# Ledger of designs, part 56: designed miniproteins, single chains, continued (4)

Each design is a single chain, and the fold is of that chain. pLDDT is the mean over its residues in the fold that is shown.

## One batch from the design tools (miniprotein)

Design m13918
Fold by ESMFold2-Fast:
Structure m13918 (fold): chain A 97 residues (1-97)
Amino acid sequence: MKREEARKEIERARELAEQAAKSPDGVTLANQAAAEMGRAAKLAIESKDVELLREIQRTAEEMAELFRKAGNEEAADVFEGLARQIRYEAEKLEKEL
């Protein structure tokens, strides 16, 4: 159940990020996508699902690259920061398991 909920948040975040990249005023959508990714990461941490956390990390890295290619450096920085934070949580969880 929690893995399915996290995957829905990831899919929602991807859709929002793609919309944000196509919009001149995509900041609100980019922030919403980051929030969805944060919720997915929280569910993965609470479930101690390292594999899911690593999937969320890779997705955040892909979104950062998407925004960088679109010329939205502010959104790219947000998703790079998110990916780094998720990577830290995944490494911490791997050491605790």
Scores: mean pLDDT 81

Design m13919
Fold by ESMFold2-Fast:
Structure m13919 (fold): chain A 61 residues (1-61)
Amino acid sequence: MELSEEEIREGLETLASLFADEPVAHQVTILTWAANEYKAAQPEKAEFIDALLAELVARVR
C-alpha cells in the first residue's frame, strides 16, 4: 500500500480521535500498533511515523 505522509497523518489522527475516550494505555497500544503497521508497509517513512506517534502519544497524557 502506497500512502503519502498526509494520508498516514490523517489515518493516525482519525484513530486517535476514535479512541480518545479509551484509557491512556489502550490509546497508546492502538496508536503504536497502527504506526508499526504503517512502518511495515512503508519503512522509508519510519522517521516521519515515529515522530508523529511521539506527538500523538504526548497529547494523550
Scores: mean pLDDT 81

Design m13920
Fold by ESMFold2-Fast:
Structure m13920 (fold): chain A 79 residues (1-79)
Amino acid sequence: LPSIEELKKKLKEFSGGRKYVTINEIARYTQELLRELGVELSIDEIKKELIELITGRFGSLYTIEEAAYAIQQLIKKYS
């Protein structure tokens, strides 16, 4: 399972250094991580679970830290 620090590093890399990431960006990255674990969920299912786990600005923007914690929680649920 990836650590919070590993997830934060990857999120910073694909965001191009932006402080915030979109729910769609988080969901796509989470889907790739889940596929590596043999778990296949749709983007819409992942988005629904991520929205329930964290509070983003108007539910569409997440800080890198919030995104990393939500991804780790979701991976733990399915691992």
Scores: mean pLDDT 77

Design m13921
Fold by ESMFold2-Fast:
Structure m13921 (fold): chain A 93 residues (1-93)
Amino acid sequence: KEAGAKEGELARRGAEAAAEGGEAGNAAKAAGGAIGAIGGGLGAYLAGEGEEGKEAGLRAFEAGAEAGLAAVRGDAEAAREGGRRAEEGGKAA
């Protein structure tokens, strides 16, 4: 339970950093944040226990991936929203 929540939090922090990096024109920060969002989401998926936890983890992974892609497209609002959904999925995983 705690592991999924921590991974979801990492995905949210990664998405936030990616959005900030994109807004500031800092390509390294944007790329690093996007990797963190995707990695945190994957971590939540891998931490998911039982049927409900696995479904929640999958949603966290999907949201983290969406956040990373949104950041690459310059959509900071969508990136932050995806990060928030990844954190929620991680807490439920």
Scores: mean pLDDT 79

Design m13922
Fold by ESMFold2-Fast:
Structure m13922 (fold): chain A 64 residues (1-64)
Amino acid sequence: MKKYVVVAHKDKEQAVKEALELQKKGGEETEVIPVPGSEEQARKLAEEIEKATGAEVELVILKD
């Protein structure tokens, strides 16, 4: 089963950069989704993915 990782950061470039690094480490069974925005937006997306797919969803909130 696929594992989803939602990466949140206020800066879009930082969110994308960290998501790419996590995607490289996670391999084919892991899908990493960058969220340029608030922790609340990231949590909402993670809940929607979990509900739609039934897969494990990990939430990563980046500081600064």
Scores: mean pLDDT 77

Design m13923
Fold by ESMFold2-Fast:
Structure m13923 (fold): chain A 96 residues (1-96)
Amino acid sequence: SLTELERLPAVEIIGKKGMTPQELVDFAKEAAKEVGVEAAAIYSFEMEDGSARVLVFFKTRENAAKFVEEVQLKNGAEYTVRAASPEEVREFLEKL
């Protein structure tokens, strides 16, 4: 149920220009493996400027925070990586 995702912490990644949604999903999956955290769900979409975006959901806030910190450290120059607020997650899920 999409309503259950509102309760999970989420991380938003905006891909580099020219990256497809699928390539960004693959990046997010590999990043989670490298960090040693398990994603509960990953959803991808395209922005109006043609850039790819994903929301990565975690079962715990600790795993979400670790993912943000480690991915920002390694890849923050190429990707925008940030914690998504519960309000932003709700707005995203309402558009699906």
Scores: mean pLDDT 82

Design m13924
Fold by ESMFold2-Fast:
Structure m13924 (fold): chain A 95 residues (1-95)
Amino acid sequence: SELEEKLREYLKSLGLSEEAIKLALAIYKYLVEKKIVSEEEAIAISLAYALYKVEGLSYEEIGEILGISKETVRKYVKKAEEIIGDELEEIVKKY
């Protein structure tokens, strides 16, 4: 919950749209509930995925924003896509 609140404030500080913030939070909650990844990794994955999917940013641009390599961003986005699969609408509706 504290990490979720910090994530929301961080996303707002980056100037992300409400749609991107909503998606990032939904994915974060889903990843934490499933216990597939650590909370810290869930933050990174949800952020990278929302920036990629909603804001349409490149891996390089996301890497510059998050202070990580474009290769790490690619891994996070692909991991999110693999975990989410066809469940995106259900995840956003539930979380």
Scores: mean pLDDT 81

Design m13925
Fold by ESMFold2-Fast:
Structure m13925 (fold): chain A 61 residues (1-61)
Amino acid sequence: TKKQEATKAAMEAGLTPGDAIRAASLAMKLLDAGKTLNQVHDALARTFGWEAAGAVVDAIS
């Protein structure tokens, strides 16, 4: 699923499994709320850092 791919990408970017799951879950929640990929990236970068945000967005694009 997109959530699983996002979780994997976040872990490869250096997040712990718990943070990776939270990042993927937040990304899915924001997409379901109609946010753009750029808005998802900005929200994730604020909490999880720029590199992890980029990795998650690339995985769900």
Scores: mean pLDDT 86

Design m13926
Fold by ESMFold2-Fast:
Formats: structure tokens, sequence, C-alpha cells
Structure m13926 (fold): chain A 100 residues (1-100)
């Protein structure tokens, strides 16, 4: 896969995951769960902007994929009702994003 094809694939995965987070946000009544989901969406929007505005190396694209994976893990933890684990995965996503 070319770097451009990998970039396009990651951007598509980000948009799909944002839609999943937005759907879960609409189902949630817990303010903590809503805050985690909203921040997850913001992290994905920030990563999307970094990918779109910069010529990223293969290594940086892998770091972007790791951020997306951590946000997805946070979503799954919210859906399981484990908000402590969800916050931990969101914290991991934030730290990984700083390395981009």
Amino acid sequence: MSLEEKKELILKIIEELKEELEREYQRETDPQAQAILQRGIEVLEEVKKIIEENELSEEDLKKAEDVVTAVRAALLAVQAGDLATAQSFLDVAEELKKKL
C-alpha cells in the first residue's frame, strides 16, 4: 500500500469512528461517558487535521493509527459501562497524539 493509500484509509477509519462515537454520545445519559466520547471525537478531529495538513512519514501514520485504536478502545469501554478503563484509553490516545 502506498503512503497516500494508507493516509486515505486512516482518514476513512477516523470518519467512521467519529460517527460511532456520535451515535454512542446520543445514547448516553452519564455526563462522564458523554465527556469521554466528546473528547474522543475532538482527538480524532485533531489527528485528521494533522494528517491533512502535513506530509506524514510511515512512522507518523502508524502513530496516528495507534491514536485511533486507543479512541476505539475507549468507545468499547464506554459501551461496556467501564468509564475508568475508557478514561485510561482516552489518556493513552492524548499522549500518543502529542508524539505526532
Scores: mean pLDDT 88

Design m13927
Fold by ESMFold2-Fast:
Structure m13927 (fold): chain A 100 residues (1-100)
Amino acid sequence: SLEDKLVEILKISNELGATEAGRKAYQLIRKHGSPEAVKEAEKYAPFGEGGKLYRDHGLGYITKKLYEKNKERFQKLLDEVPELADVKETAIKEMEEIAK
């Protein structure tokens, strides 16, 4: 579902350091998600600022191998969520910079 894709984007964003995509996915889950998806999203924003965990605790300082393995999957997920189209370029640039 769209909701499952948003939760997966949120999780990958934390791993890859795609801060802007993660924040927007979190906001969309909070606005339109089920109670279950909202509870999952809250794990990434315990104090009400969705961007904090991606900035301060993002696991995006990954190896090039993890980036390459997840890049194609992450790009496909972003393409399947039109609401994230405006942050896709920024998310890819953030991941590429971290993977250098």
Scores: mean pLDDT 68

Design m13928
Fold by ESMFold2-Fast:
Structure m13928 (fold): chain A 66 residues (1-66)
Amino acid sequence: TPPEPSVLQRGAIAASNAAWQGLEQGKSREEVLQLATQAALDQGLSPEQAERVGQLSVDSVLENLK
């Protein structure tokens, strides 16, 4: 059995999924960042961690579109 994902890992997965969906729907980078940050917050990350994870998730998804 794989180890249970940490809160940080769950936040990162949720943020990445939100960022991908937002960009796929044609939302702006600002709107996508808000969605990714909120998804991370919903998984129990602190505001500081959620902002960081949200930004990294948006950057990662944008890099995959190059």
Scores: mean pLDDT 80

Design m13929
Fold by ESMFold2-Fast:
Formats: sequence, C-alpha cells, structure tokens
Structure m13929 (fold): chain A 130 residues (1-130)
Amino acid sequence: SEELDETLKKIEELIEKNDYSDLPALVRKAAELVVESGSPEDAIKFLDVLVKFLLKNESIIKPTANLNKEIVEFLYGKELIEDLAKAIQKTENGKKIKDPLSAAYAIAYFLLAAGVDPKTLRKIVELALK
C-alpha cells in the first residue's frame, strides 16, 4: 500500500540518521499495515527494511540474539523464530546475512520492544513464506 511504502521510507530515513526515538512506533505501524494488506510482497519489503537496519550494525546481531533469546522464545516461541529466519533469507538484504537464526532473534527482540504482538508477527512470517 502507499501508506506502507511511505512508512517504510520514513523508517529507512531515521535509520540512516541514527534517529531511533520514533522507530518503535513506525515499525509497529508498518507491521500492522502489512497484516491489513495481506500481501506477501509487503511482508518481504517490511522484513527487508529491518534486515537492512541490522546490516548497519552487523557486529551486534549475535550478542543481541544471545542476550535476548529467552524472552524472545517465551513471548514468540522458538518455531516462529525459526520460520522468521527462513523469511529473512527470502529478502534481498537477508541474502547477505551469514547467521539468519541470530538475525531472526535480533529482529524479533526489536519487534517485541516496538510492541508487535505474536499474532501480528506470525501473520507477517506466514505471508513472507507464501
């Protein structure tokens, strides 16, 4: 949707500026717009933007994954995170990720901190894997 594309563009602009204050609200909004659209292409676009963010700070992916693994698994479940890793690999930026499972834990923690609930993430992952 046009609103999703505008929201994703704003997220990318804030990431480039290292301005993280508004990112959680915009990421939550983008996640909700992906679910509303029901589009596999929109789910892939959304995940690609998040992967691009991780690639700017690639050295912290594995530490972030390791530190937050227990809370992420408790709230989202291990199977959803494994499917998120597969969905990440379908993105253009995800093809550059050497450890897609650690990237999935790091993205899931970021989404959790943004207030994205398990049902919303599950729908995004299901759309991306179509």
Scores: mean pLDDT 88

Design m13930
Fold by ESMFold2-Fast:
Order: C-alpha cells, then sequence, then structure tokens
Structure m13930 (fold): chain A 80 residues (1-80)
C-alpha cells in the first residue's frame, strides 16, 4: 500500500537523520526528523507513532534520539 511505502521511507529517513543528529548537530537534525515525521502523519493518521517518536527525541536530547534511531530502524525492518 502507499501508506506502507511512505512509512518505510519515513522510517529510513528518521534513522538517517537521528544518526546525523548524534554525530554532528542534535537539534538541527532532530528538527529535520520531526518535519519528515509530521509530513508522514499529516498524510496518513496511522503514522502518528513516527511523529510522537520524533517529538520525544527532539524534546529529550541525545539519549532519546539514539533510542529513536533504534525504534525507527526496527519499524522499517518490520514493515518490509
Amino acid sequence: SEERELAIEAARKLVELFRKAIETDPVKYAQEALKVAKEAYDRYPGLEALYSMAQYALKNGVDAIRKGAEAAEALEKALR
């Protein structure tokens, strides 16, 4: 389905952005991850978990971003 394909792509982008956040600029790349997750959630309400994950990561710092990367990677693999 289109929703599943978008969910996989959004989860992959979240993994990439959260890893960049940890390595370089946590605030900048966590904000970009939030934008990606919000765009996915706005298109498909079933993707609220991605948006909640990105909000939590941005608000709670590097440890939350690291957990967000792990959760997004697990979600991407589960949807394949």
Scores: mean pLDDT 87

Design m13931
Fold by ESMFold2-Fast:
Structure m13931 (fold): chain A 69 residues (1-69)
Amino acid sequence: MKAEELRKKADEKIEKVKDASLEEIFNTYREILDEIRKALKEGKITPEEAFELSRYIHKKVKEIINKKK
């Protein structure tokens, strides 16, 4: 799986839980990070791609949490 495919799947997962509980958002975030870690370990993405994806998802999750103020 290419980095772009991982990003698209991560966006879809986050979008589905954006209005869910904080616990569900964090669980989904952990699942996405685990998928990124697995892809990196399997050599499907580079460390740079893994870092960029992790930053992107972290920013998205932070925006959703801030919206739930």
Scores: mean pLDDT 80

Design m13932
Fold by ESMFold2-Fast:
Structure m13932 (fold): chain A 88 residues (1-88)
Amino acid sequence: SRLEEIKQRILERVFDLMAAQPDGVVKAIDLFEVVVEEMIELSGMSEEDAQAFLEAVKEKYGDFEVHASDSKAFLDLEERRRLEELLS
């Protein structure tokens, strides 16, 4: 389905972004940018609304970081289920 295609693309882009970091740590805002870009088609979000959302995330969570090791563990079991629930 289109939803499964977008979900897979988000996962691949997130892993690529995390793999590009030597320590496997990325800023939350960079991950949100990937998710928002891919989910615009699902949410009907305009480019302007997406930009406003990213600015709000940056203001609230600008220094928040995500570890690749944690993401891999979650994706094998729990995070895959959560992502499926969030995208359904």
Scores: mean pLDDT 62

Design m13933
Fold by ESMFold2-Fast:
Structure m13933 (fold): chain A 70 residues (1-70)
Amino acid sequence: SMRDRNFQLFSNNFSQVNTVRTNGSPQQQQTATQLNQNSDDVVTDLVNGRMPGGRAYQQLRQLGRQVQDV
């Protein structure tokens, strides 16, 4: 389902952020933390009905790409 896909993307993004937090420079860690906060905001809006699942999916995909580029 779209809900399952969104939470899987969130979990994948969180895992990537944790990799950067462990292995990254202080600047990379700060950027990854900000991107994780953006992912949290997307999920918060999704669960509170302020964002449709399709939009959340697109934003979480975009954030995952940004985390990989850190």
Scores: mean pLDDT 84

Design m13934
Fold by ESMFold2-Fast:
Structure m13934 (fold): chain A 72 residues (1-72)
Amino acid sequence: MSLEELAAAIAEKLGVSAEVAREALEAQARFGAEYAAAKTAEEQAAVEARAREWAAELMARHPALAAAVTHP
């Protein structure tokens, strides 16, 4: 499955555009790479904090994402 196919599937499931889903996947890949490159627990915590701030901002712009991630 390509990034574009995965983004389209996520967009359909969450009721958002494929562009929004692709942005989320690209951010996940970027933060994942930064986390993997982190050498200390403090650096890893900083990456997690930045990822959470980014996700909060995305969800504020796209309420459908917030609804999807808060349901069990």
Scores: mean pLDDT 72

Design m13935
Fold by ESMFold2-Fast:
Structure m13935 (fold): chain A 106 residues (1-106)
Amino acid sequence: SEWEKLEKELERLILELIEIVGPEEARKIVIEILEPRLSPEVLEKLKEKFKEILEKFKDDPEAMADLLAKAILTALVEEGKSLEEQREIIKEIRERVEEIKEEHER
């Protein structure tokens, strides 16, 4: 499905981001991108879910990335974002990850 493709792409991007900057900085970067796109209630719920995932899966970055990707997509659906709006947000995340990667590879 298109949603499964978005989930896999987002999981890959988050894993790459965690590998470059670590889980706490990756969380901050992703939340900054999502903050203007989510209501305060959905954003607060997402921040709590991120905290739980980071604490529980600190030694499993692949599981962390998968669960963070699922949490993000769930928040976007709860906010009423269309599939096209979800793609646009994931594109912004992809562009930020590529920028960070370029800065670290020099």
Scores: mean pLDDT 86

Design m13936
Fold by ESMFold2-Fast:
Structure m13936 (fold): chain A 108 residues (1-108)
Amino acid sequence: SIPDGLSEEMKKLVEKTFKEIEEIGKKYGLSEETIRELQSLASFLLGFMELLGMSEEEQEKVLNEFLEELEKIAKEENGNDEKILEKFEEYTARLVQEMEEKARERLA
């Protein structure tokens, strides 16, 4: 699930992110399927950030905020797979929209 052509530092960040998603999922009793869906959202987000030409430093900041929000949602929804996935998909969509708007401002 790690994209080819990433720097070694970025590959380590992605591997750490995927592992932390799995650890959060296991901590809150999420299904293997839900954990894979959450990891897929992280992969999508990384690909989108690369497409926007975001720096490794900016990508690391976004991935750290992504993990903090996942832990928060998982805790608040008390391990409810469906609600956690729904809320985190909504968060990810909002984050993508905010990044796209900022990228458009840089081009203007």
Scores: mean pLDDT 80

Design m13937
Fold by ESMFold2-Fast:
Structure m13937 (fold): chain A 61 residues (1-61)
Amino acid sequence: MATGEEARAAAERAARGGGASGARSVGWKQLYDMGNEEGARAAASAPTAEEAVAAARRGGE
C-alpha cells in the first residue's frame, strides 16, 4: 500500500541521510513497527538524530 511505502521511505530517508543515525541503528522495519506509520514519519521530520529516535519511540505510544 502507498501508505506503508511512504512510511518506510520516510524512515529510510531519516536513516540514510536525513541526519538520523539513531534511526539506522533501529532499522526502518523496526521503526515502522514501533510507531507504525506515524513513528516513521515523525523520525523523518526530526531535525536531529536524537529527536528522530525520540519521535519514533513516542509515535509507538
Scores: mean pLDDT 55

Design m13938
Fold by ESMFold2-Fast:
Structure m13938 (fold): chain A 100 residues (1-100)
Amino acid sequence: SIDEAIRRSAQVLIAALQRLAAVSPHQQLVQQLISLINSLLQQYNPQDVQQAEQLLQQLLDADPTGLEIALLETMAEVYKDSDPEKAAGFRAKAAELRAK
């Protein structure tokens, strides 16, 4: 269902942000965004959505490559058993970005 897909996508984003928090100098910003997304999953609030979008934009402006790598590595983990070839593709892309 759409609700299940949205919830799953949010969980993937949280996992990617947790991975990023381990290596990023922007740990406080990443943790604030994780907390706010978790809050939104429990109770929808339009003001919290705007704040989450603002924090996400700040993170994208500060470390777009780090966020992309974290998301790709998280997607590789999500697909590792169901689609190993797709998972390998995500890992290869993350490795290319790390090499720059």
Scores: mean pLDDT 81

Design m13939
Fold by ESMFold2-Fast:
Parts: C-alpha cells; sequence; structure tokens
Structure m13939 (fold): chain A 61 residues (1-61)
C-alpha cells in the first residue's frame, strides 16, 4: 500500500541520516514526519520498526 511504502521510506531515510552523521535538525525533521504518520496511521508502526531492524542487521553483517 502507499502508506506502507511511505513508512518504509521514512525509516530508511532515518537510518541513513543517522549512519551518515546528518545534523540533529535533519534527524529531528525525519522523526517528526514519522510521528505525524504514526499519529494518523498507528498500524504502520511495525513497518517502520521492521525496516529499521532489517537495515541495522544488514549494516552489522
Amino acid sequence: SPKEKRARALAEELVRAMRDGAPSAEVERIVREIQALLDEHPELRPFIADTMDRLEDEAAS
């Protein structure tokens, strides 16, 4: 679904920003976008969590 794709894209953006050492303001912006999405669509929380976990596991391997 489009909402699931947006959730995964935001999670990927957050992981990339943190990994690349982006400024705190950039990380804060992404987190606020995730919070806004989850406020309207709380069912998307697992998609964000699963995407973040997967990307962190890939980086550690």
Scores: mean pLDDT 81

Design m13940
Fold by ESMFold2-Fast:
Parts: C-alpha cells; sequence; structure tokens
Structure m13940 (fold): chain A 77 residues (1-77)
C-alpha cells in the first residue's frame, strides 16, 4: 500500500519530494508528508469518507497545507 500511495502522489505531482509515508494506528489510514517547491503538504488517507471529513473539519486551522481523502478514492484519481 505505501508504494501505491507514493506512486500515485508522484503521478499527480511529479516534482513532489516525499519525506515520509506512515501507516497510522487506525487500519487503512496513512499520513504522507511531502514538499512542492518551498511549501510543505500533509496528506491524510482514511478507509472511509466519514473519517476523512471528520479529520478535515478538526484540522482546518493547521499551520501547513493539510489534505484529507479516502485511500481508495485517492488511488483511483
Amino acid sequence: MKEEIEKKLLELYPDAKIESVEELEEPGSYRVTFRLGDREYILYLFPTKEKAVEFAEKNKDSEVTVFAAVTESFLKS
């Protein structure tokens, strides 16, 4: 799964520098940290839409650009 996430991220953002891909405590959940130029981005991937929406609402005031998506939807995008 981590390799598929990295491959898809580089397909969408060829110039991205992936710093980490970490599996979280919740099964099917991942945290991806990457840079595009001078900006840091964090992508959180969740097994369900409900978990992704909940995370996005709680983290809207983050100091870095944070994205949340469903893992399956991200890989199909």
Scores: mean pLDDT 75

Design m13941
Fold by ESMFold2-Fast:
Structure m13941 (fold): chain A 74 residues (1-74)
Amino acid sequence: SMEEKKKRKENYKKLFKEIHGLTDEQAEKAADLYLEILEMSKNREKFEKILKENNDTRSFGEVLLEKFLEAEKV
């Protein structure tokens, strides 16, 4: 449900704020990015098909690497 998704995001925000001392804005961005990375990793083959359908020339590994590098900047 949407309520479960919101609760899950709020839990990760709290973790990032407590563990890394992030601001609310930084924690929200980190939680969103982390959840996106997890979803991409679970559905690699499906994600690769979506990239091809959208004429995205990047490999799954390239997209994932960009997401990890972005997460480290938070």
Scores: mean pLDDT 73

Design m13942
Fold by ESMFold2-Fast:
Structure m13942 (fold): chain A 84 residues (1-84)
Amino acid sequence: SALREEFRARLEAILARGRALAAERDSLSDREFLERLLAIYEEAIAVFRWAKKESTDPAFVAEAEAAIAQLEADVARLRAQLAA
């Protein structure tokens, strides 16, 4: 499915950026690291929201909703750390 291939490609790109950020960790301040990590999480949420909207598979929609909820909780936690 073209949708599944596009979803995989977008998710793999986000994971690659996460790995690149981890490799740069020691060269970044805590604030800079958290801000970049937050951006990656927000992009992941957008990918799952897009895939959920385009999918006709109820099982995938349920999994995407669970993933979005968890990522939104992680974003809230990261934002709280940045505000401290």
Scores: mean pLDDT 88

Design m13943
Fold by ESMFold2-Fast:
Structure m13943 (fold): chain A 94 residues (1-94)
Amino acid sequence: MELWEAKIAELMAAAKSAEEKEKIEAIKKKFEEEMEKFIELVKKLKEKGKKLKYEPEELAIDHFQVVLARLKEAGIEVEPGDGEETARLLEEEV
């Protein structure tokens, strides 16, 4: 979560307009709601003795990647520095 908060702060600092900042805030709220529901689902599966294919850390990382993808789809610039080679290639293709 601390990593997520730092990433949002970086995106807010990089945003060049109030409209971009509003989009980041909206995506942040959606992510927090989806993350909370997902974490509760993962906990419930563990309590029921179900085996997960993914570790909880991997699931949390996947949600962070979904947020980054949604930010890019909204036209919000994300700072390069993540190991997302595929995402960078897609941006360069444009």
Scores: mean pLDDT 55

Design m13944
Fold by ESMFold2-Fast:
Structure m13944 (fold): chain A 79 residues (1-79)
Amino acid sequence: SDRLVITGIRQRGNTIVLTTDAVPAPENLARIRAALEAAGIAVADIRVEGRNILVTAAEPVAPTDVILALRDLELRAAA
């Protein structure tokens, strides 16, 4: 399967927007949630909008903490 690359990260309140180089596969959402929760980040919602993954945290989170939690995670592009 083709690898998905996160090319940018930005914050909108409690929502972290991950910009990607292709359309993300929906299967990534459970893996992203698990990685964030393992890092101590409580996740309220995760969704895909085009080439963006939107992570809404249950409480305020720093973009740096999200980057560190996801750095070793291999993501997949949609087929």
Scores: mean pLDDT 83

Design m13945
Fold by ESMFold2-Fast:
Order: structure tokens, then sequence, then C-alpha cells
Structure m13945 (fold): chain A 81 residues (1-81)
């Protein structure tokens, strides 16, 4: 899922967390205000970072794989919003 999506574009989930760290609390606060739990908000924020990295630096094949791996999380979030 998140870990596999990050690895598909050549980064670890730990690296994604470090990259997101400066704005993670801000994004999580915004998503919690929209009705997500803190855990759901953190997963959604990290998924957005992975998707953004894939869009900017990934190949078409990597973008497709990231979209496929993150689809269940996107559906879970959409069902709550």
Amino acid sequence: MLREAAEAIGVSLEEVRELARPFLDFVVEKLVAQGLSRGEAERAALAAVVSGLAAQTGTDEQKEEVARLLLPLAEEVAAKL
C-alpha cells in the first residue's frame, strides 16, 4: 500500500515521512477538520506526497503503479468525505 507505492518510485516510506514532516501537521489538521481521523489524515497526507512525487519524477509505468496501490486508500477517504 503506502510503503509499496513509495518503493515503486524509488523511495522508502520513511523518506516520504521525512520529506513531508515540515508540513505534515498542517495538512493533517486540515484533513481532520474535514472529518478524517488523525490516522486517516496522516495516511491521506503521505499518499498525496507519494502521488505528487510520482507525478513530477515518475515514469508513466510508475504513475500507474502508484495509482493502483493507492486506490483502496483513496476509496476509503472518499467514502468518509
Scores: mean pLDDT 78

Design m13946
Fold by ESMFold2-Fast:
Structure m13946 (fold): chain A 71 residues (1-71)
Amino acid sequence: MLSEEELVERLKEAIENSPALQAVAKAYLDAATDDAEARANLRRFLVEMGFPPDISDASLEELLAFLRSLE
């Protein structure tokens, strides 16, 4: 199984290489009213993509920072 760190890196690669995934990720961020809601939305998105639901808040914050860097 992938480590949580490897999982985050794989997800970053998948998003960076897919305009469709970038659009979906931006929609989740734009719908969130605060960072807690953004993390909850991302956790749901990860589960839909087949990833484990028990990803740490620290890993989700790293992923949020990455997604917010995409313009």
Scores: mean pLDDT 74

Design m13947
Fold by ESMFold2-Fast:
Structure m13947 (fold): chain A 93 residues (1-93)
Amino acid sequence: MAPRIHDLQAEAPSPDSLRVAYAVSGENIERTLVRLYDVETGELIGYAIHEGQREAEHIFEGLERGRTYRARVRAIDAEGREAEGEPVEIRIE
């Protein structure tokens, strides 16, 4: 079965941070990569790599109020198959 990313969620626990949490299913998951982008500029703000995790969480810090960010998660299995979850967007108020 190809990898699948599910339960991708983003929330702002403070005015300058974003918590991204997700789950991945599939066999032999090698890595997941979470990337955070500024929606207005398309700039990559940051990323994290989790190895072999079925559930992962990352907190991005140093973010700007009033900006909308997009979180994207990609999973790669041991056979080199890749899957990307549906992105989530959140505005920091």
Scores: mean pLDDT 81

Design m13948
Fold by ESMFold2-Fast:
Structure m13948 (fold): chain A 100 residues (1-100)
Amino acid sequence: SRDLRLIRPGPLWQEILRSLGVNAKELTVAELMTHLMQYAAELVKSGELVPNPEDPLVVDLSNTPLGELLGVDEFDITDVAALDARIERLIAEGRIKVVE
């Protein structure tokens, strides 16, 4: 049920979604997570996100829109559980709005 909640993520998230061809003001938590994983994969593929040389599963998000939105300087973008926990923290902090 957590993954099926409708959310309104805000304008910076909408810019990321728009870059993926997604023009949505509201989406589910599961849809947001799927789009974020796709966005991060495209940034790694383009060379905009650089994997940490000591741990290639960790990427440097410093000075990136994704890092600003997640509130982290580095992140394992393949860790779905950590991403879910971070999204839930942003919801709890009111940085992502839940729509009923």
Scores: mean pLDDT 76

Design m13949
Fold by ESMFold2-Fast:
Structure m13949 (fold): chain A 84 residues (1-84)
Amino acid sequence: MLIKDGKISVEDLKKEARKLGLSEKVIEFLITAFDRDADGVITEEEYKEAIPYLEKYLKIKFSEEEKKFENILDVAKKIEEALK
């Protein structure tokens, strides 16, 4: 399970994103966007606050279901496609 105690470690996110074949460029972009305080941990609040800025920057939209914290890897895949 990627989420532990309501949080995702940057190392776990990198590991799972690499397993999905996401590019290192996209992985670094995601970490920069979600881990705003650079503490190596992504909270659900940081994630939810980042989503509207990512939608505006990448010119994409997520449904309420798609943008759930548990679906962060599916959000990451959609960001990979938007950055191509």
Scores: mean pLDDT 79

Design m13950
Fold by ESMFold2-Fast:
Structure m13950 (fold): chain A 103 residues (1-103)
Amino acid sequence: SAKERLESLPKVPVEEFLEALDKYLVAKINASGPDATEESKKEFEKKGKELLETIRRTDLSKLSKESIINLLEDIIEESKKLGLEELKELAEETLEEVEEYYK
């Protein structure tokens, strides 16, 4: 199951998740502004993918279910706006796995 798969992954400290989240939020600001470049959009995709991997490797019992679901929905929405199909699909898959974990 998705829950068993997530629970079996080696876990990183919550501080690593918070660092990845900070990097994602900075990249989001740079990719969504009027001065956004193709390079800033690539950086957003990279930081989004890194954040999704870090979420999978974080002990989700130490995080708010609502906050993580809202974050994943934000990644999906921003990926749709920027036309980043691969990041959108990875975020949708991660959301499904995380929702199964919290059941």
Scores: mean pLDDT 85

Design m13951
Fold by ESMFold2-Fast:
Structure m13951 (fold): chain A 80 residues (1-80)
Amino acid sequence: MKGLVQLDDGTLVEIPVPENAEEFIEILKEKGLITDEEAEALKKFFEKYPHVEKLVLEKLKDPDNPLHLGILVLKAKEYS
């Protein structure tokens, strides 16, 4: 099963559905979709807000509603 991530330019990227936030962040880094700074912000954000981790993972299972990566990263930087 593959999840969909939408980039700031509207590009849709397929990723394998992660089991947890650590796997999700590693997939994004391996695909070059986030920087090391953005990865650290996401780690801190999911640590502070574990309910958001669950919501993000559930959203990735829904192909009709792609995850807006830029919005997620912006929120992580604001709230981490």
Scores: mean pLDDT 81

